# Designs tried in a protein design run: designed miniproteins, single chains, continued (2). Part 20

Each design is a single chain, and the fold is of that chain. pLDDT is the mean over its residues in the fold that is shown.

## One batch from the design tools (miniprotein)

Design m4709
Fold by ESMFold2-Fast:
Structure m4709 (fold): chain A 53 residues (1-53)
Amino acid sequence: DEVRRALALGDDAAVRAAIAAARSPAELEAIIRAAEFLDRRDLAALAREALAA
């Protein structure tokens, strides 16, 4: 929900911080789904790279 708010507001720094702070694959997958839903392909790609690491 906080990530969705940040995405909707265009707060890329907050979304990037959430990706960096993610503690589990499930958290990253939730960010990917939220970014895709809001058509933020750039942030979805960043979260996918973090998930793959």
Scores: mean pLDDT 82

Design m4710
Fold by ESMFold2-Fast:
Structure m4710 (fold): chain A 98 residues (1-98)
Amino acid sequence: KVEEGKKKFEEGLKAYKEGNYEEAAEKFKEAAKLFESVDPKSPLAAEALAYLALALAQLGKAEEAREYADRALEADPESVLATLARMAAAVELAAQAR
């Protein structure tokens, strides 16, 4: 499960770097699900959820991005990446309000 999750996470990172945010979100969602099935409070789960939130924010799916960023913080409250994802979701929500 962990190795399968890492593979999906790497595929997600590649897609994210290429600007393919829909593919990135799909791969990060698969990775997060695999990592959460092993340990919901792991840094691996938090990282996958945080990148998923960042990809969703890039797609304008601000409410979904916020939900996944909050879950990432629940998995690892000290995650800088999860905090950045939370901020990205908030910025996108504010942009959609105007």
Scores: mean pLDDT 81

Design m4711
Fold by ESMFold2-Fast:
Parts: sequence; C-alpha cells; structure tokens
Structure m4711 (fold): chain A 64 residues (1-64)
Amino acid sequence: MAEEAVRSLPEEFQEVAREALEAAGRSLSAETARRIEEEVLSKGLSLELQKRELRERVLDAALS
C-alpha cells in the first residue's frame, strides 16, 4: 500500500515521500498521498520548498 501511494506521486517527490514513510514506520493511502500532492503543488513554492512541505505533510499524515 505505501509503495503504491508513493508511486502515484510525481517522480521528484517519490524519494522524499518514501524516506519520510520509512522514518515514520507507517503507510499512507493513495487518496491521502494525492491530497498532499495537490496541496503542496498549489502553493506556488519552489521545488525545494515543495519537497520540504511534502515531507512534513507525509510525516504528519503517517503519524496521525
């Protein structure tokens, strides 16, 4: 489940999301991953800031 959710993200975010999920020891649903992607990409941030925001939101969702 976690790997399928990660693979639904843009390639640039897959590594960051996978690292965050491995650190948390949890998994995300594909729906939650999609929502986080949309929220991060809609903010008009630089790619580096988008990756940071994605990592934070993935960890928060996995730990909730």
Scores: mean pLDDT 71

Design m4712
Fold by ESMFold2-Fast:
Structure m4712 (fold): chain A 59 residues (1-59)
Amino acid sequence: VEEAKELAREAGKHYANGDTAKSNELLAQAARLLMQTISPAEALKLVREAFEEGKKEAE
């Protein structure tokens, strides 16, 4: 779970820096990892929250 959150935070930082391609790759990886252990709905919520944290940290 923590590895996927870090990937989602990194995606947020890349998105804030204008690298949408890298951001999308990292988000897909984070979702894939989380969906191996939790429901898709919970995975989506965690990815969204971590992504927003990453965007804030990059600002």
Scores: mean pLDDT 77

Design m4713
Fold by ESMFold2-Fast:
Formats: sequence, C-alpha cells, structure tokens
Structure m4713 (fold): chain A 75 residues (1-75)
Amino acid sequence: MSPEELAKLLLEQAEGLLEEARRLAAEGRVELAKEMLEKLIEELRAVAEEFKDNPLVKKAAEEALERAEALLEEV
C-alpha cells in the first residue's frame, strides 16, 4: 500500500468511526461512543508517531486525531 493510499484509507476509516460515535452519543449510548473515540485517539496517536517521517500519513493521522478529540470533548 502506498503512503497516499494509506493516508486516504486512514481518513476514510476515521470519518466512519466518527460518524458512528456521533450517532451512538445521539442515541444515548454515550459510554460506547466514548470508548470508540478513546480507542480511535490511541490508534491515531500511534500511527502519527510511527509515520512521523512520512508527512502525508502523519498529517492525515493528526487531522483525524484533532477531529476525534474535538468530538470526545462534546460527548
């Protein structure tokens, strides 16, 4: 998988998980939403650190992380 493909896949997966977490929170499943967001944040931090020498993947992970952290603050 190329860095461009990995960055694209990462952003798509993060977007899907963020939408699911938002839906769960709206349905009153706040604990599940928080668990999903915390797990996503942990994984994104690991990816950003692992790929710190790959600016495309690192930037994608950092953008997704910022969005996940923002949503977690709202829940």
Scores: mean pLDDT 82

Design m4714
Fold by ESMFold2-Fast:
Structure m4714 (fold): chain A 55 residues (1-55)
Amino acid sequence: DAIIDAAIELFSKYGGDNTSLRDIAEAAGVSLGTLRRHFPSKEALEQAVLRRVAE
């Protein structure tokens, strides 16, 4: 998934606190609206990233 892959990349380089949903959307090549449709909050996206990394 391009969004989760972009989030993992940015979180590993800059940390969660320094990474916005807009930054992740741009890195994934999608609009912020498209990202928010799949992940309504940064917390939802962070949970998806943690689930991917932990398993």
Scores: mean pLDDT 79

Design m4715
Fold by ESMFold2-Fast:
Structure m4715 (fold): chain A 57 residues (1-57)
Amino acid sequence: EAARLAALQARIAALEAEREEALRLAEENKEDAAKWSGHVLLAVGLQLEIDRLRAEL
């Protein structure tokens, strides 16, 4: 149980880091609609996966 909880938290933390990087890239590319949209959509997908994993905690 403790190992499973730690593994889930580690996966959530990794996805949060990926989401933060995607949002950072979106901000850097905010003048380019296509690049901005790609990074924003990636961040949204990552957030949905984070929410899904958090529901297991």
Scores: mean pLDDT 84

Design m4716
Fold by ESMFold2-Fast:
Structure m4716 (fold): chain A 61 residues (1-61)
Amino acid sequence: SAAEKAAEAAKRAAEAGDAAASAVGWYQTGLHGDREKGLEGARAGQAGDAEKAAEYAVEAA
């Protein structure tokens, strides 16, 4: 059903967001990365925009 597909997509987006937030957390330690890009990635992940979260995580590296 459309509802099941939407729920599965939301679950995948949340999982991608969690992964992006973890990567951002590592860069925010100041060891290597752009803190501002990292924060944008975390916000995108929370909004369910997995693609944008991944883009910002890469830019933060």
Scores: mean pLDDT 61

Design m4717
Fold by ESMFold2-Fast:
Structure m4717 (fold): chain A 63 residues (1-63)
Amino acid sequence: RKKKIEELKKKIEELEKKLEELVEYLRENPNMPLEELLRVIGEILRLIGEIFQLEQEIRKLQE
């Protein structure tokens, strides 16, 4: 169980880094076209959803 929790935590860290990069990209590009903005926002939402699912898996493994 500990090994699997560590693997899931590493995946969350990788996804969090990607999320941070996308948030920084939005911050650096305030005049982004709406179409590109919506695409980046969609990608951020996907990453958040994936992180949430991995956090739920960790929670189940800790029970």
Scores: mean pLDDT 81

Design m4718
Fold by ESMFold2-Fast:
Structure m4718 (fold): chain A 77 residues (1-77)
Amino acid sequence: MVGDVVKLVDKKGNKSEGTVIGVEGNRLTIDLSVEEAEGTVGKIGDKIYSVEKVEGDKSVLRLMEKPGAGEIKQAEE
């Protein structure tokens, strides 16, 4: 929701935080420009987000739908 803090981890293990400033369905806009969209993952509670795009001083995240934990395979694309 707007005002929530997203905890971000990039592919190198660098941690950052962004504040949610917009919500549109399964997409969030955060007040943080992520250096590398590829491989960066955001988390709010049990919800996991991937970076969809970076727009200047903001980033757009999309919600990742996960089935059950038993159906998740590492390195599945």
Scores: mean pLDDT 71

Design m4719
Fold by ESMFold2-Fast:
Structure m4719 (fold): chain A 61 residues (1-61)
Amino acid sequence: FELSVEEVDGKYYAVLRIGNLEFRAPHETEEEARAEVERIRENAEGEGAWLLSYKIELSKK
């Protein structure tokens, strides 16, 4: 998977890409988006169940 932070029209997004799927979580600041990306990176390594949890949170947040 791929993690990144994107800025669009003054809004910051934590972006997760898994194959052909893309999930975006909007944040008020670049620091919040970056913190979300780092949290995902730290917890997602080797944990399939965590990736499912992240998908649910990102979709509803």
Scores: mean pLDDT 67

Design m4720
Fold by ESMFold2-Fast:
Structure m4720 (fold): chain A 55 residues (1-55)
Amino acid sequence: SLEEELERLEKEIETLEKILALAEQTNGVSDEELAAIREKIAELRRRAEELRREL
């Protein structure tokens, strides 16, 4: 269902936000790698917002 897809996306976003926070504190992670994680979070958030509009 759309509700299950939304819940899955929200969980994935939460996981990536935790990864981003850890990566920002980790020496040796490049700005490009941080940007890639942020972009992925933004993409998932856009999809979650679209699903919320259909619920």
Scores: mean pLDDT 83

Design m4721
Fold by ESMFold2-Fast:
Structure m4721 (fold): chain A 73 residues (1-73)
Amino acid sequence: MEKREEAIRLLKAAAEFAEQLGRSDVAETYRKAIEALENGDYEKALEYARKALSLMPDDETVRRALELIEELK
């Protein structure tokens, strides 16, 4: 799987998990990161993903997605 596709998959999983916890604010932020990735805006994607991680820290899935996005730059 391409690194972009894998990062999107991981962020979608994080958004779904945040929704399950009732954290719509976090889920919406991950969706913005996904949209940025789909548009090729890696800087915006990193910024949104880091913002979501700051709201709900210690998510290994999001840290892996950040690594993949950084490799795409």
Scores: mean pLDDT 79

Design m4722
Fold by ESMFold2-Fast:
Structure m4722 (fold): chain A 99 residues (1-99)
Amino acid sequence: MTFFTALNELAPTLSAAERAAVVAAFNAALEASGLPAVGDASDDLGVVLGVYLIYSHVMNRYVPVSVLAAAVAAALRALGRDDLADRVLAAAAEDEARA
């Protein structure tokens, strides 16, 4: 399973606070990599991911999945969701192994 597929499948299971933390962590990882933020804490996670994928494809610029996964996992762990953090990291590791 790809990292983005795993995040999209998790999106409807997240609380509002968990989604806001994931979006904030995702944007912080983009900004740390020299890319602009693609949404805010009020945006739907699926929309944020979709905008990033379109933007990265058009600009031919990608943040490593490992960096995005680490940021998202850290945000989920801070909220006590180690189960989701482990799932996100496992999906990212599978994605990297297939690259």
Scores: mean pLDDT 73

Design m4723
Fold by ESMFold2-Fast:
Structure m4723 (fold): chain A 68 residues (1-68)
Amino acid sequence: GALQQLNTALAELQSDPNVTATLVGDTTITASTSLNPEKQIGLVLRFLGAYPDLDATLSGDTITLSAK
């Protein structure tokens, strides 16, 4: 389910040295990245494929994952 995918995504993001990820409330993760825009877009697309119960958005250098 979405909450299990959020917990898995949080652990995965926190293992990436280019990403600083924090859980906000119970249903949202915010992740700031030091990647270039092309790689940030690639990461968002990868998350959409890996976590089908989550939405992913990119705003500036911040990726937001939220439960559907």
Scores: mean pLDDT 79

Design m4725
Fold by ESMFold2-Fast:
Structure m4725 (fold): chain A 63 residues (1-63)
Amino acid sequence: SKLELQAELLKVGTELSSIADKLTPEERERLARLLFDAAMGMLSEEELKSALEYAKEVLEKYK
């Protein structure tokens, strides 16, 4: 569901915040925008899926 995707994205966003210093400025800005839009309910289900995939990719890159 859209709510489950939103919750998962915010959870991944919390994990990313713990490694924010490892991210590039571009990655931080893009993620901040996506997380804000998600929190505001501005993203469709497809946009939430895409945002979650990107967030997970960045998290995996810096593990």
Scores: mean pLDDT 84

Design m4726
Fold by ESMFold2-Fast:
Structure m4726 (fold): chain A 55 residues (1-55)
Amino acid sequence: MSKEEIIKEVEELLAKETDPARRLVLRIALQEIKKAKSEEEAKEIFELTLRVLAE
């Protein structure tokens, strides 16, 4: 996935999320992904975020 595709995916997840704590996690992840210097770094942040949300 490109960095832009990952950003779009996180934004779509955030738009569908109603839980305040989960929304906070997604907002933090979105900011970190936007700061990522590579697609690999962005993907790692995304995968870690999904693991946190999976509990």
Scores: mean pLDDT 82

Design m4727
Fold by ESMFold2-Fast:
Structure m4727 (fold): chain A 57 residues (1-57)
Amino acid sequence: MSREERVERVERLVRELLLAGASPREAAQKGFELGRELGLSDEEVERAVVRAYLEVA
C-alpha cells in the first residue's frame, strides 16, 4: 500500500465516522489511531482529517 493510499484510508474512515454521527473529535481521534498504525506522520493525518471535514460539511 502506497503512502497516498494510506492517507486516503484515514480520510475514508474519518468521513464514514462523521456520516455515521460521530463527533469531529471522536472521528479525528480514530483517524490518528489508524494513521499511527499505518506509519503516517501527524501532518499527513491532519491533512486527511481536514479533507474529510470539508467533504462532509
Scores: mean pLDDT 82

Design m4728
Fold by ESMFold2-Fast:
Structure m4728 (fold): chain A 120 residues (1-120)
Amino acid sequence: SVTLTESGGGTFVEGSSVTLSGKYTGAASTVLEYSWWRQKPGQPLQQIASLDIGGMTSYDASVAGRATISYDAAANTLYLNLNNLKVEDTATYYVQVVALTEDGAKTYWGAGVTLTVVPA
């Protein structure tokens, strides 16, 4: 009943910027948190940005100052803008949504979108 569709991946040059998008479509529920996660080759899955129900944002040190997380309620779309791309940003990026349902808090994951950053 919940669908998360990510877009905006591809191959980008070091120093450029990208906007990744994640569209949330599902039953009416209270979203407690939206977040962006990534998994780099040979590394564990890592949360890089979050936006909670109170509007508080959090960023991992690896992207702090370069990343902006935002949500457009009219479009039901979560965005991650990532500036000054580094080769180390090469990863598969995932949207996560934590929503409160009648059965308690449930976590939903998108299928992932690949970002490849190449040297300038």
Scores: mean pLDDT 86

Design m4729
Fold by ESMFold2-Fast:
Structure m4729 (fold): chain A 86 residues (1-86)
Amino acid sequence: FIEKGKYEEQILIEKRKLAKDPNDAQAYNNLGEALLKLGKYEEAIEYYEKALALDPNYKEAYRNLGLAYKKLGEYEKAEEYFKKAE
């Protein structure tokens, strides 16, 4: 469907950016967001964690981690990351 194709295209674009610059925290976060939209929550978490390893103050990545953990039913972890996103 059209929406899924959009997120798959975003994944390809962000992966190409990371192939040129593996230290792009924003590209890791954007890749995680596209994966989250596709329901690939565990894979999204891995990329958000990579974004935070590069930029520990990346509030959007913390918020996105909280949402991904919530989707997996890990509510305590979700709350912890939402608090860090403040």
Scores: mean pLDDT 85

Design m4730
Fold by ESMFold2-Fast:
Structure m4730 (fold): chain A 119 residues (1-119)
Amino acid sequence: DEEAREKELKELLELTGDEEFVKGIEELEEKLRKLAEAWENKDYKKMLEELEELLKLIEKLDPEVAKELKEEFEKYKKESKSEEELLEKLIEALLKAISKILIPKLKELGLDVIELKVP
């Protein structure tokens, strides 16, 4: 399904005209894949490294969302009783941050009318 994905990215570029946004989505997917692989292997050190790289990418896409995410990361570092609990909370915060960036952009394109309001 690489060809299907390439088509989706091309359609997104045509709809947005925003090459940097499309590139950001591609980089986000690659980093999320690496994070998922580290989670499957229970490599907590690598998961933290990938989470920090994802935070840097989010900062490039939306500095305000990144600021909120950094504040949540610091809160969870103080409140979490285990490394696993910390990582679970950080991943949940990251996914919420990604949604805050992507959902408004997709709505500008009318995709929720086309895809989810549907027939």
Scores: mean pLDDT 71

Design m4731
Fold by ESMFold2-Fast:
Structure m4731 (fold): chain A 53 residues (1-53)
Amino acid sequence: MFSKEAIDYAKKNEELTDEEILKLAKEVEEKEGSEHGFLVMEVAMVAKTKAKK
């Protein structure tokens, strides 16, 4: 379900704050569509929360 692009964005965004992740997700939504931007945000948030889940 996750594209390579979304995973790559999430990996880079692990180093960013939640606000920066939301801003980036909005930019991706405008460029590639709402579905991809939302996915980037979800993956980044999950990755930052707990990898040991």
Scores: mean pLDDT 61

Design m4732
Fold by ESMFold2-Fast:
Formats: C-alpha cells, sequence, structure tokens
Structure m4732 (fold): chain A 64 residues (1-64)
C-alpha cells in the first residue's frame, strides 16, 4: 500500500522528473540527509527539497 502510494505520487510528477524523484525518495527513505542526496545525485539541495515536497504533497492528497 505505501509503495503503491509513493509510485502514484511520483507518477503525478512531469515525466522528465519521475526517475530523479524516485531516486531522491529512495535515498531519503534510507535515512540520507538532503545534502547527502544532493551530492549523490549531482543536484542542488533546493531541487531535492522541491521533489520531496511535491512527492509528500501528492502522498497526502492520495491518502485522503
Amino acid sequence: SAEELVQQAIDSLPPEQRELARQVFRLWSAGKSLAEIAATLGISVATVRKLLQQVQDNLVKLSK
């Protein structure tokens, strides 16, 4: 159920952002900090923050 909701939340993002969002969420769920995720994926902390916020917002909407 949780995995299905995460997949639906990611699928609600623009296609070009889905794989990146999936990697961000995977690392975050593994306990990585925003800075560690940014460094691992070669993106800004702001981008990590934005993607996590969008996925979390979509999860909240889907879990209603």
Scores: mean pLDDT 83

Design m4733
Fold by ESMFold2-Fast:
Structure m4733 (fold): chain A 94 residues (1-94)
Amino acid sequence: MDLEREMEAFRRAAPEIARVLREAAQKVGPIDPEASKDLERAARYAEEGHVLPAIILLAITKVDAEKRGNTEAAKIISEALDRVHRIVDEALAA
């Protein structure tokens, strides 16, 4: 695999990933304020081009919401994670 091409794909995908994370943060805010703050941080990482750290934080935020019993928040975060994976897959396929 060409790491250079993967890094370029991540840079191209970053703005859309940031948008997905920001939307998830807004939806989760009233349900789980802690998860919302973590998602806002992940969105900032994506905006700066740090896509892998953003995805890692998104995954951790989901697990933490589940541990707190916030199943509604965890579902929203899980849907955002699925959307982010799809965006990455499409960028890598281009």
Scores: mean pLDDT 85

Design m4734
Fold by ESMFold2-Fast:
Structure m4734 (fold): chain A 55 residues (1-55)
Amino acid sequence: MEEEAEKVKKKIDELFKKYGVKPAFRPHPLDAEGNVWTEEQIKAIEEALKVEAEK
């Protein structure tokens, strides 16, 4: 399932590029249990990026 984590990481990277936000830290594509981030978690990241880029 490493390929799933890689896909999530690429999606997050694309979101940062889309909103032009520079991350203060690198988000991990795995949660605290080492599971690949869910669609819900990815949406939360996108919402945070939208808030930061909302200018």
Scores: mean pLDDT 65

Design m4735
Fold by ESMFold2-Fast:
Structure m4735 (fold): chain A 74 residues (1-74)
Amino acid sequence: FLEELERIKRASEKQKRAAIVAAELVIEKGTKNTTLGEIAERAGVSKGTIYSGFRSKEELIKSGIILRWLEEAE
């Protein structure tokens, strides 16, 4: 959990946007119906930008959920 928070704090604005978009899409239609390509397209970033901040799709989604949890306090 601390390593996810550290990544979020040091992530670029584009990487944070990708994580938030990933969480939004997963909440909306589930993990299996959410692709890394769709996340990159909706966030307006490259897949390379995502991988430079996150090692996997699962890590990206987890970071996005944590960000949503912290920022929206749900």
Scores: mean pLDDT 74

Design m4736
Fold by ESMFold2-Fast:
Structure m4736 (fold): chain A 60 residues (1-60)
Amino acid sequence: SRAARLRELGREFGLTEAQVRGALQLVRELGREVAVQYLMLNAGLSREQAEELADRLEEL
């Protein structure tokens, strides 16, 4: 399920489910780069980690 996949992404990237869901909403509504910036500034991910997560979220 989508919920299970979001929880697994949270575990892999060290994020809460709420942070992953927020990034998914940003990818869908505002685009990939806005989600990348959010993940770097608010979730503490490196650019490489943020881009990898954003790419996986685009596939959902």
Scores: mean pLDDT 86

Design m4738
Fold by ESMFold2-Fast:
Structure m4738 (fold): chain A 59 residues (1-59)
Amino acid sequence: MDKVDELVETVVNLIEEGKSIEEIQKKLEQYIAETDEIKEDVKQQFLTELKKQILESKE
């Protein structure tokens, strides 16, 4: 699994665990900061999608 797939899996697991938006976002930011393989535009896209998915899950 590449780093992008690992990031997606981590986000999905956090959502399934019922973590808060703030907690999931903080974990994602830490993961992204630790990886030099993920480009800046991809990082921004993931943060945007994460916020959207979490908001949808809260409904």
Scores: mean pLDDT 67

Design m4739
Fold by ESMFold2-Fast:
Parts: structure tokens; C-alpha cells; sequence
Structure m4739 (fold): chain A 66 residues (1-66)
């Protein structure tokens, strides 16, 4: 589910402080040395909220909004 993919993305960002969180449209991508996870959210607002939550959980990760 989207929630499970979001959880995996959050876990990746927390595990890897060098992770990059990218928002493009309604898509959130978390990428780092440990891997890459893509989540398609129902809306851009949902994607931005999810990315913000992941960033808050890992302040060292980079957030890129396109």
C-alpha cells in the first residue's frame, strides 16, 4: 500500500542521513547509498506532507521540491 511504501521511504531516510528526498508532482523519491524508494501519493499536497514528515524524522536528509 501507499502507507507501507511511505514507511519504507521514511525508514530509508532515517537509516541514511545522506538520503535525498525529492518531490515531483505527486511523487516522493527517497534515494541514498542504502537504496531508492518511490512513492506515488494521491495528490501533490499529500506528497509534500509526506516529504516534510520524512525530513522532520531525519533533519540531515536533503529535501528537493520540483
Amino acid sequence: SINELGRRAAELAVADPEAVITVEGNRVVVEGPLGKVEVVMPSRTSALTAAADIKEANPKAKLVVK
Scores: mean pLDDT 74

Design m4740
Fold by ESMFold2-Fast:
Structure m4740 (fold): chain A 80 residues (1-80)
Amino acid sequence: SAKVQKIAQDVYDFLKKRFGDKFSDSTLENLAAVVVGIYEDYLKQGYSEEEAAEKAVEFLSKYVPLSEEDKKELKRILLK
């Protein structure tokens, strides 16, 4: 959907701004798509939007060194 694509783009833009000097564009695009996919999958399972966003950000933190501020910003992006 257009909303899903917009959220994926906003996640990618955030990751590129923070980590574009450390990761390739293709890696960041793939991570953004996977994070949004995880968020949607948890919503389909009946988790709250906040819980689904926390799960998606936790997954991303295994691959990218997110600060607490980065995690909060990513949750805001997912919850739009």
Scores: mean pLDDT 87

Design m4741
Fold by ESMFold2-Fast:
Structure m4741 (fold): chain A 61 residues (1-61)
Amino acid sequence: VSEEELDREVDLALVEIIFGIGLANKDPEGARQLADRHLATLPPEVAAEARKILDETLKKM
């Protein structure tokens, strides 16, 4: 594995953690806003993948 791949996985994991914390606190909208702000700092391809994860999490709810 490359260091670039590890950084990508870490960024994706952080988005999932942020969203999970928001759901645990009963504030999914706040969690989504925070995650969206973080996504804006990521490369477009990583941000797109992270958005898919967030959408799937919302669907599970």
Scores: mean pLDDT 68

Design m4742
Fold by ESMFold2-Fast:
Structure m4742 (fold): chain A 60 residues (1-60)
Amino acid sequence: MKEEVRREIEELRERLKHLSPETQAVVEGMIALAEKYLERGDVVGARTVIEAARRLIEQE
């Protein structure tokens, strides 16, 4: 469901505030890409991008 993925995006945005500016820029780009996938109905593509962004955040 789109709402589920959008919730995950919002959670990523909250975590973003605690990261370096460089990582914030990269993750913001990933979030924008995920939103574009959602508009196309590609939930799997959106999820994949969000998962990559999450891993980047978790390692920092």
Scores: mean pLDDT 78

Design m4743
Fold by ESMFold2-Fast:
Structure m4743 (fold): chain A 83 residues (1-83)
Amino acid sequence: SRVEALLEAGRRGDAAAIPPLIEALSDPDEEVRLAAVEALDEIIRNGDEESALAAIEALKRALSDPDERVREKAREVLEEYGV
């Protein structure tokens, strides 16, 4: 599924996953956007410093998401990393 593919990309910590995850934050499906937030959290944990900073910047966009669950998850992740 698209959700599982996004989470797998995050678990790899692969910087090449960041652009498709940023696109996924604009997906019409809120479950896909939620998975993108979770995958960006995994990039912060498993990637290098440059990837972590890029993922944090991308997550700030999700704070304005129309779905409350997506906004709450993004806030939770950013608070974990002191943002």
Scores: mean pLDDT 83

Design m4744
Fold by ESMFold2-Fast:
Structure m4744 (fold): chain A 77 residues (1-77)
Amino acid sequence: MPPLTPAEARVLQFLLSHPDKRFSAREIAEALGMSQSTVSRALDSLEARGLVEKVQVGRTTLYRISPDVLENGIPNG
């Protein structure tokens, strides 16, 4: 896999630290002191890589670590 950007790595590390929880892009941005737009772009990239799962709850989009990452680890590039 191509290497993670610093923003993607920070977002992924946060989600790995909370494997059973779901977070909005805003909640992740506030927790990490990052802009919501930067976090949203990182989440979009991580979801495309299969590392993060997108979950729709009503009108809110939430994100969590992929179950495949918890079961099999993070694939190397």
Scores: mean pLDDT 79

Design m4745
Fold by ESMFold2-Fast:
Structure m4745 (fold): chain A 94 residues (1-94)
Amino acid sequence: SVEDFRKQVVELMEEAREKILELLPDDEGLAELFDRLIARIRAAKTIEEIVEEAEKFLAYMHVLAGEHPEVREELLEIAEETKRRIDELEEEAR
């Protein structure tokens, strides 16, 4: 269902957020930014809208990887794994 897909994507994003904040603990604005991105996923009504908002979250992770060369590989690995798991959930939800 759309509700189950939304819940699972939110859980993946919350997991990614925790890992990112551990890698970048000094960026005080980052937690609030990711909370806003996750809130948009929670508000999404269709599978397509959930995927669109999740892609914005992942795109921002790539921006962070470009800005933080010291943790770039770790950020990209989190982004890749999160994208892979979202794609699997989307295929199951269709």
Scores: mean pLDDT 86

Design m4746
Fold by ESMFold2-Fast:
Structure m4746 (fold): chain A 93 residues (1-93)
Amino acid sequence: EEELELEIERGVVEIALAVGIVASKNTNDPKAKEVAKKFEELLAGVSAADLTLEQVREVNKLVTEAIKAFDEGNYDEAIKKLEEALALVRAAQ
């Protein structure tokens, strides 16, 4: 819709992904390292993809759910949500 709204939502997603990368990399757990790789893959994908506002909002929702799952120690759910977001980003290419 609005170019400004798209830029804001994209910036929010990229910041959330960067925070997720830092948090997961600073967690001493093999599953947390897997979560870190998924956050890094998704950040690269979002930065390279020409996503619509609706697609960016869906990615933001999935990233928020992944971060919540990670904070709860549910790494498998975090990975699942990040893979769902990555599939959406890849389909948009």
Scores: mean pLDDT 85

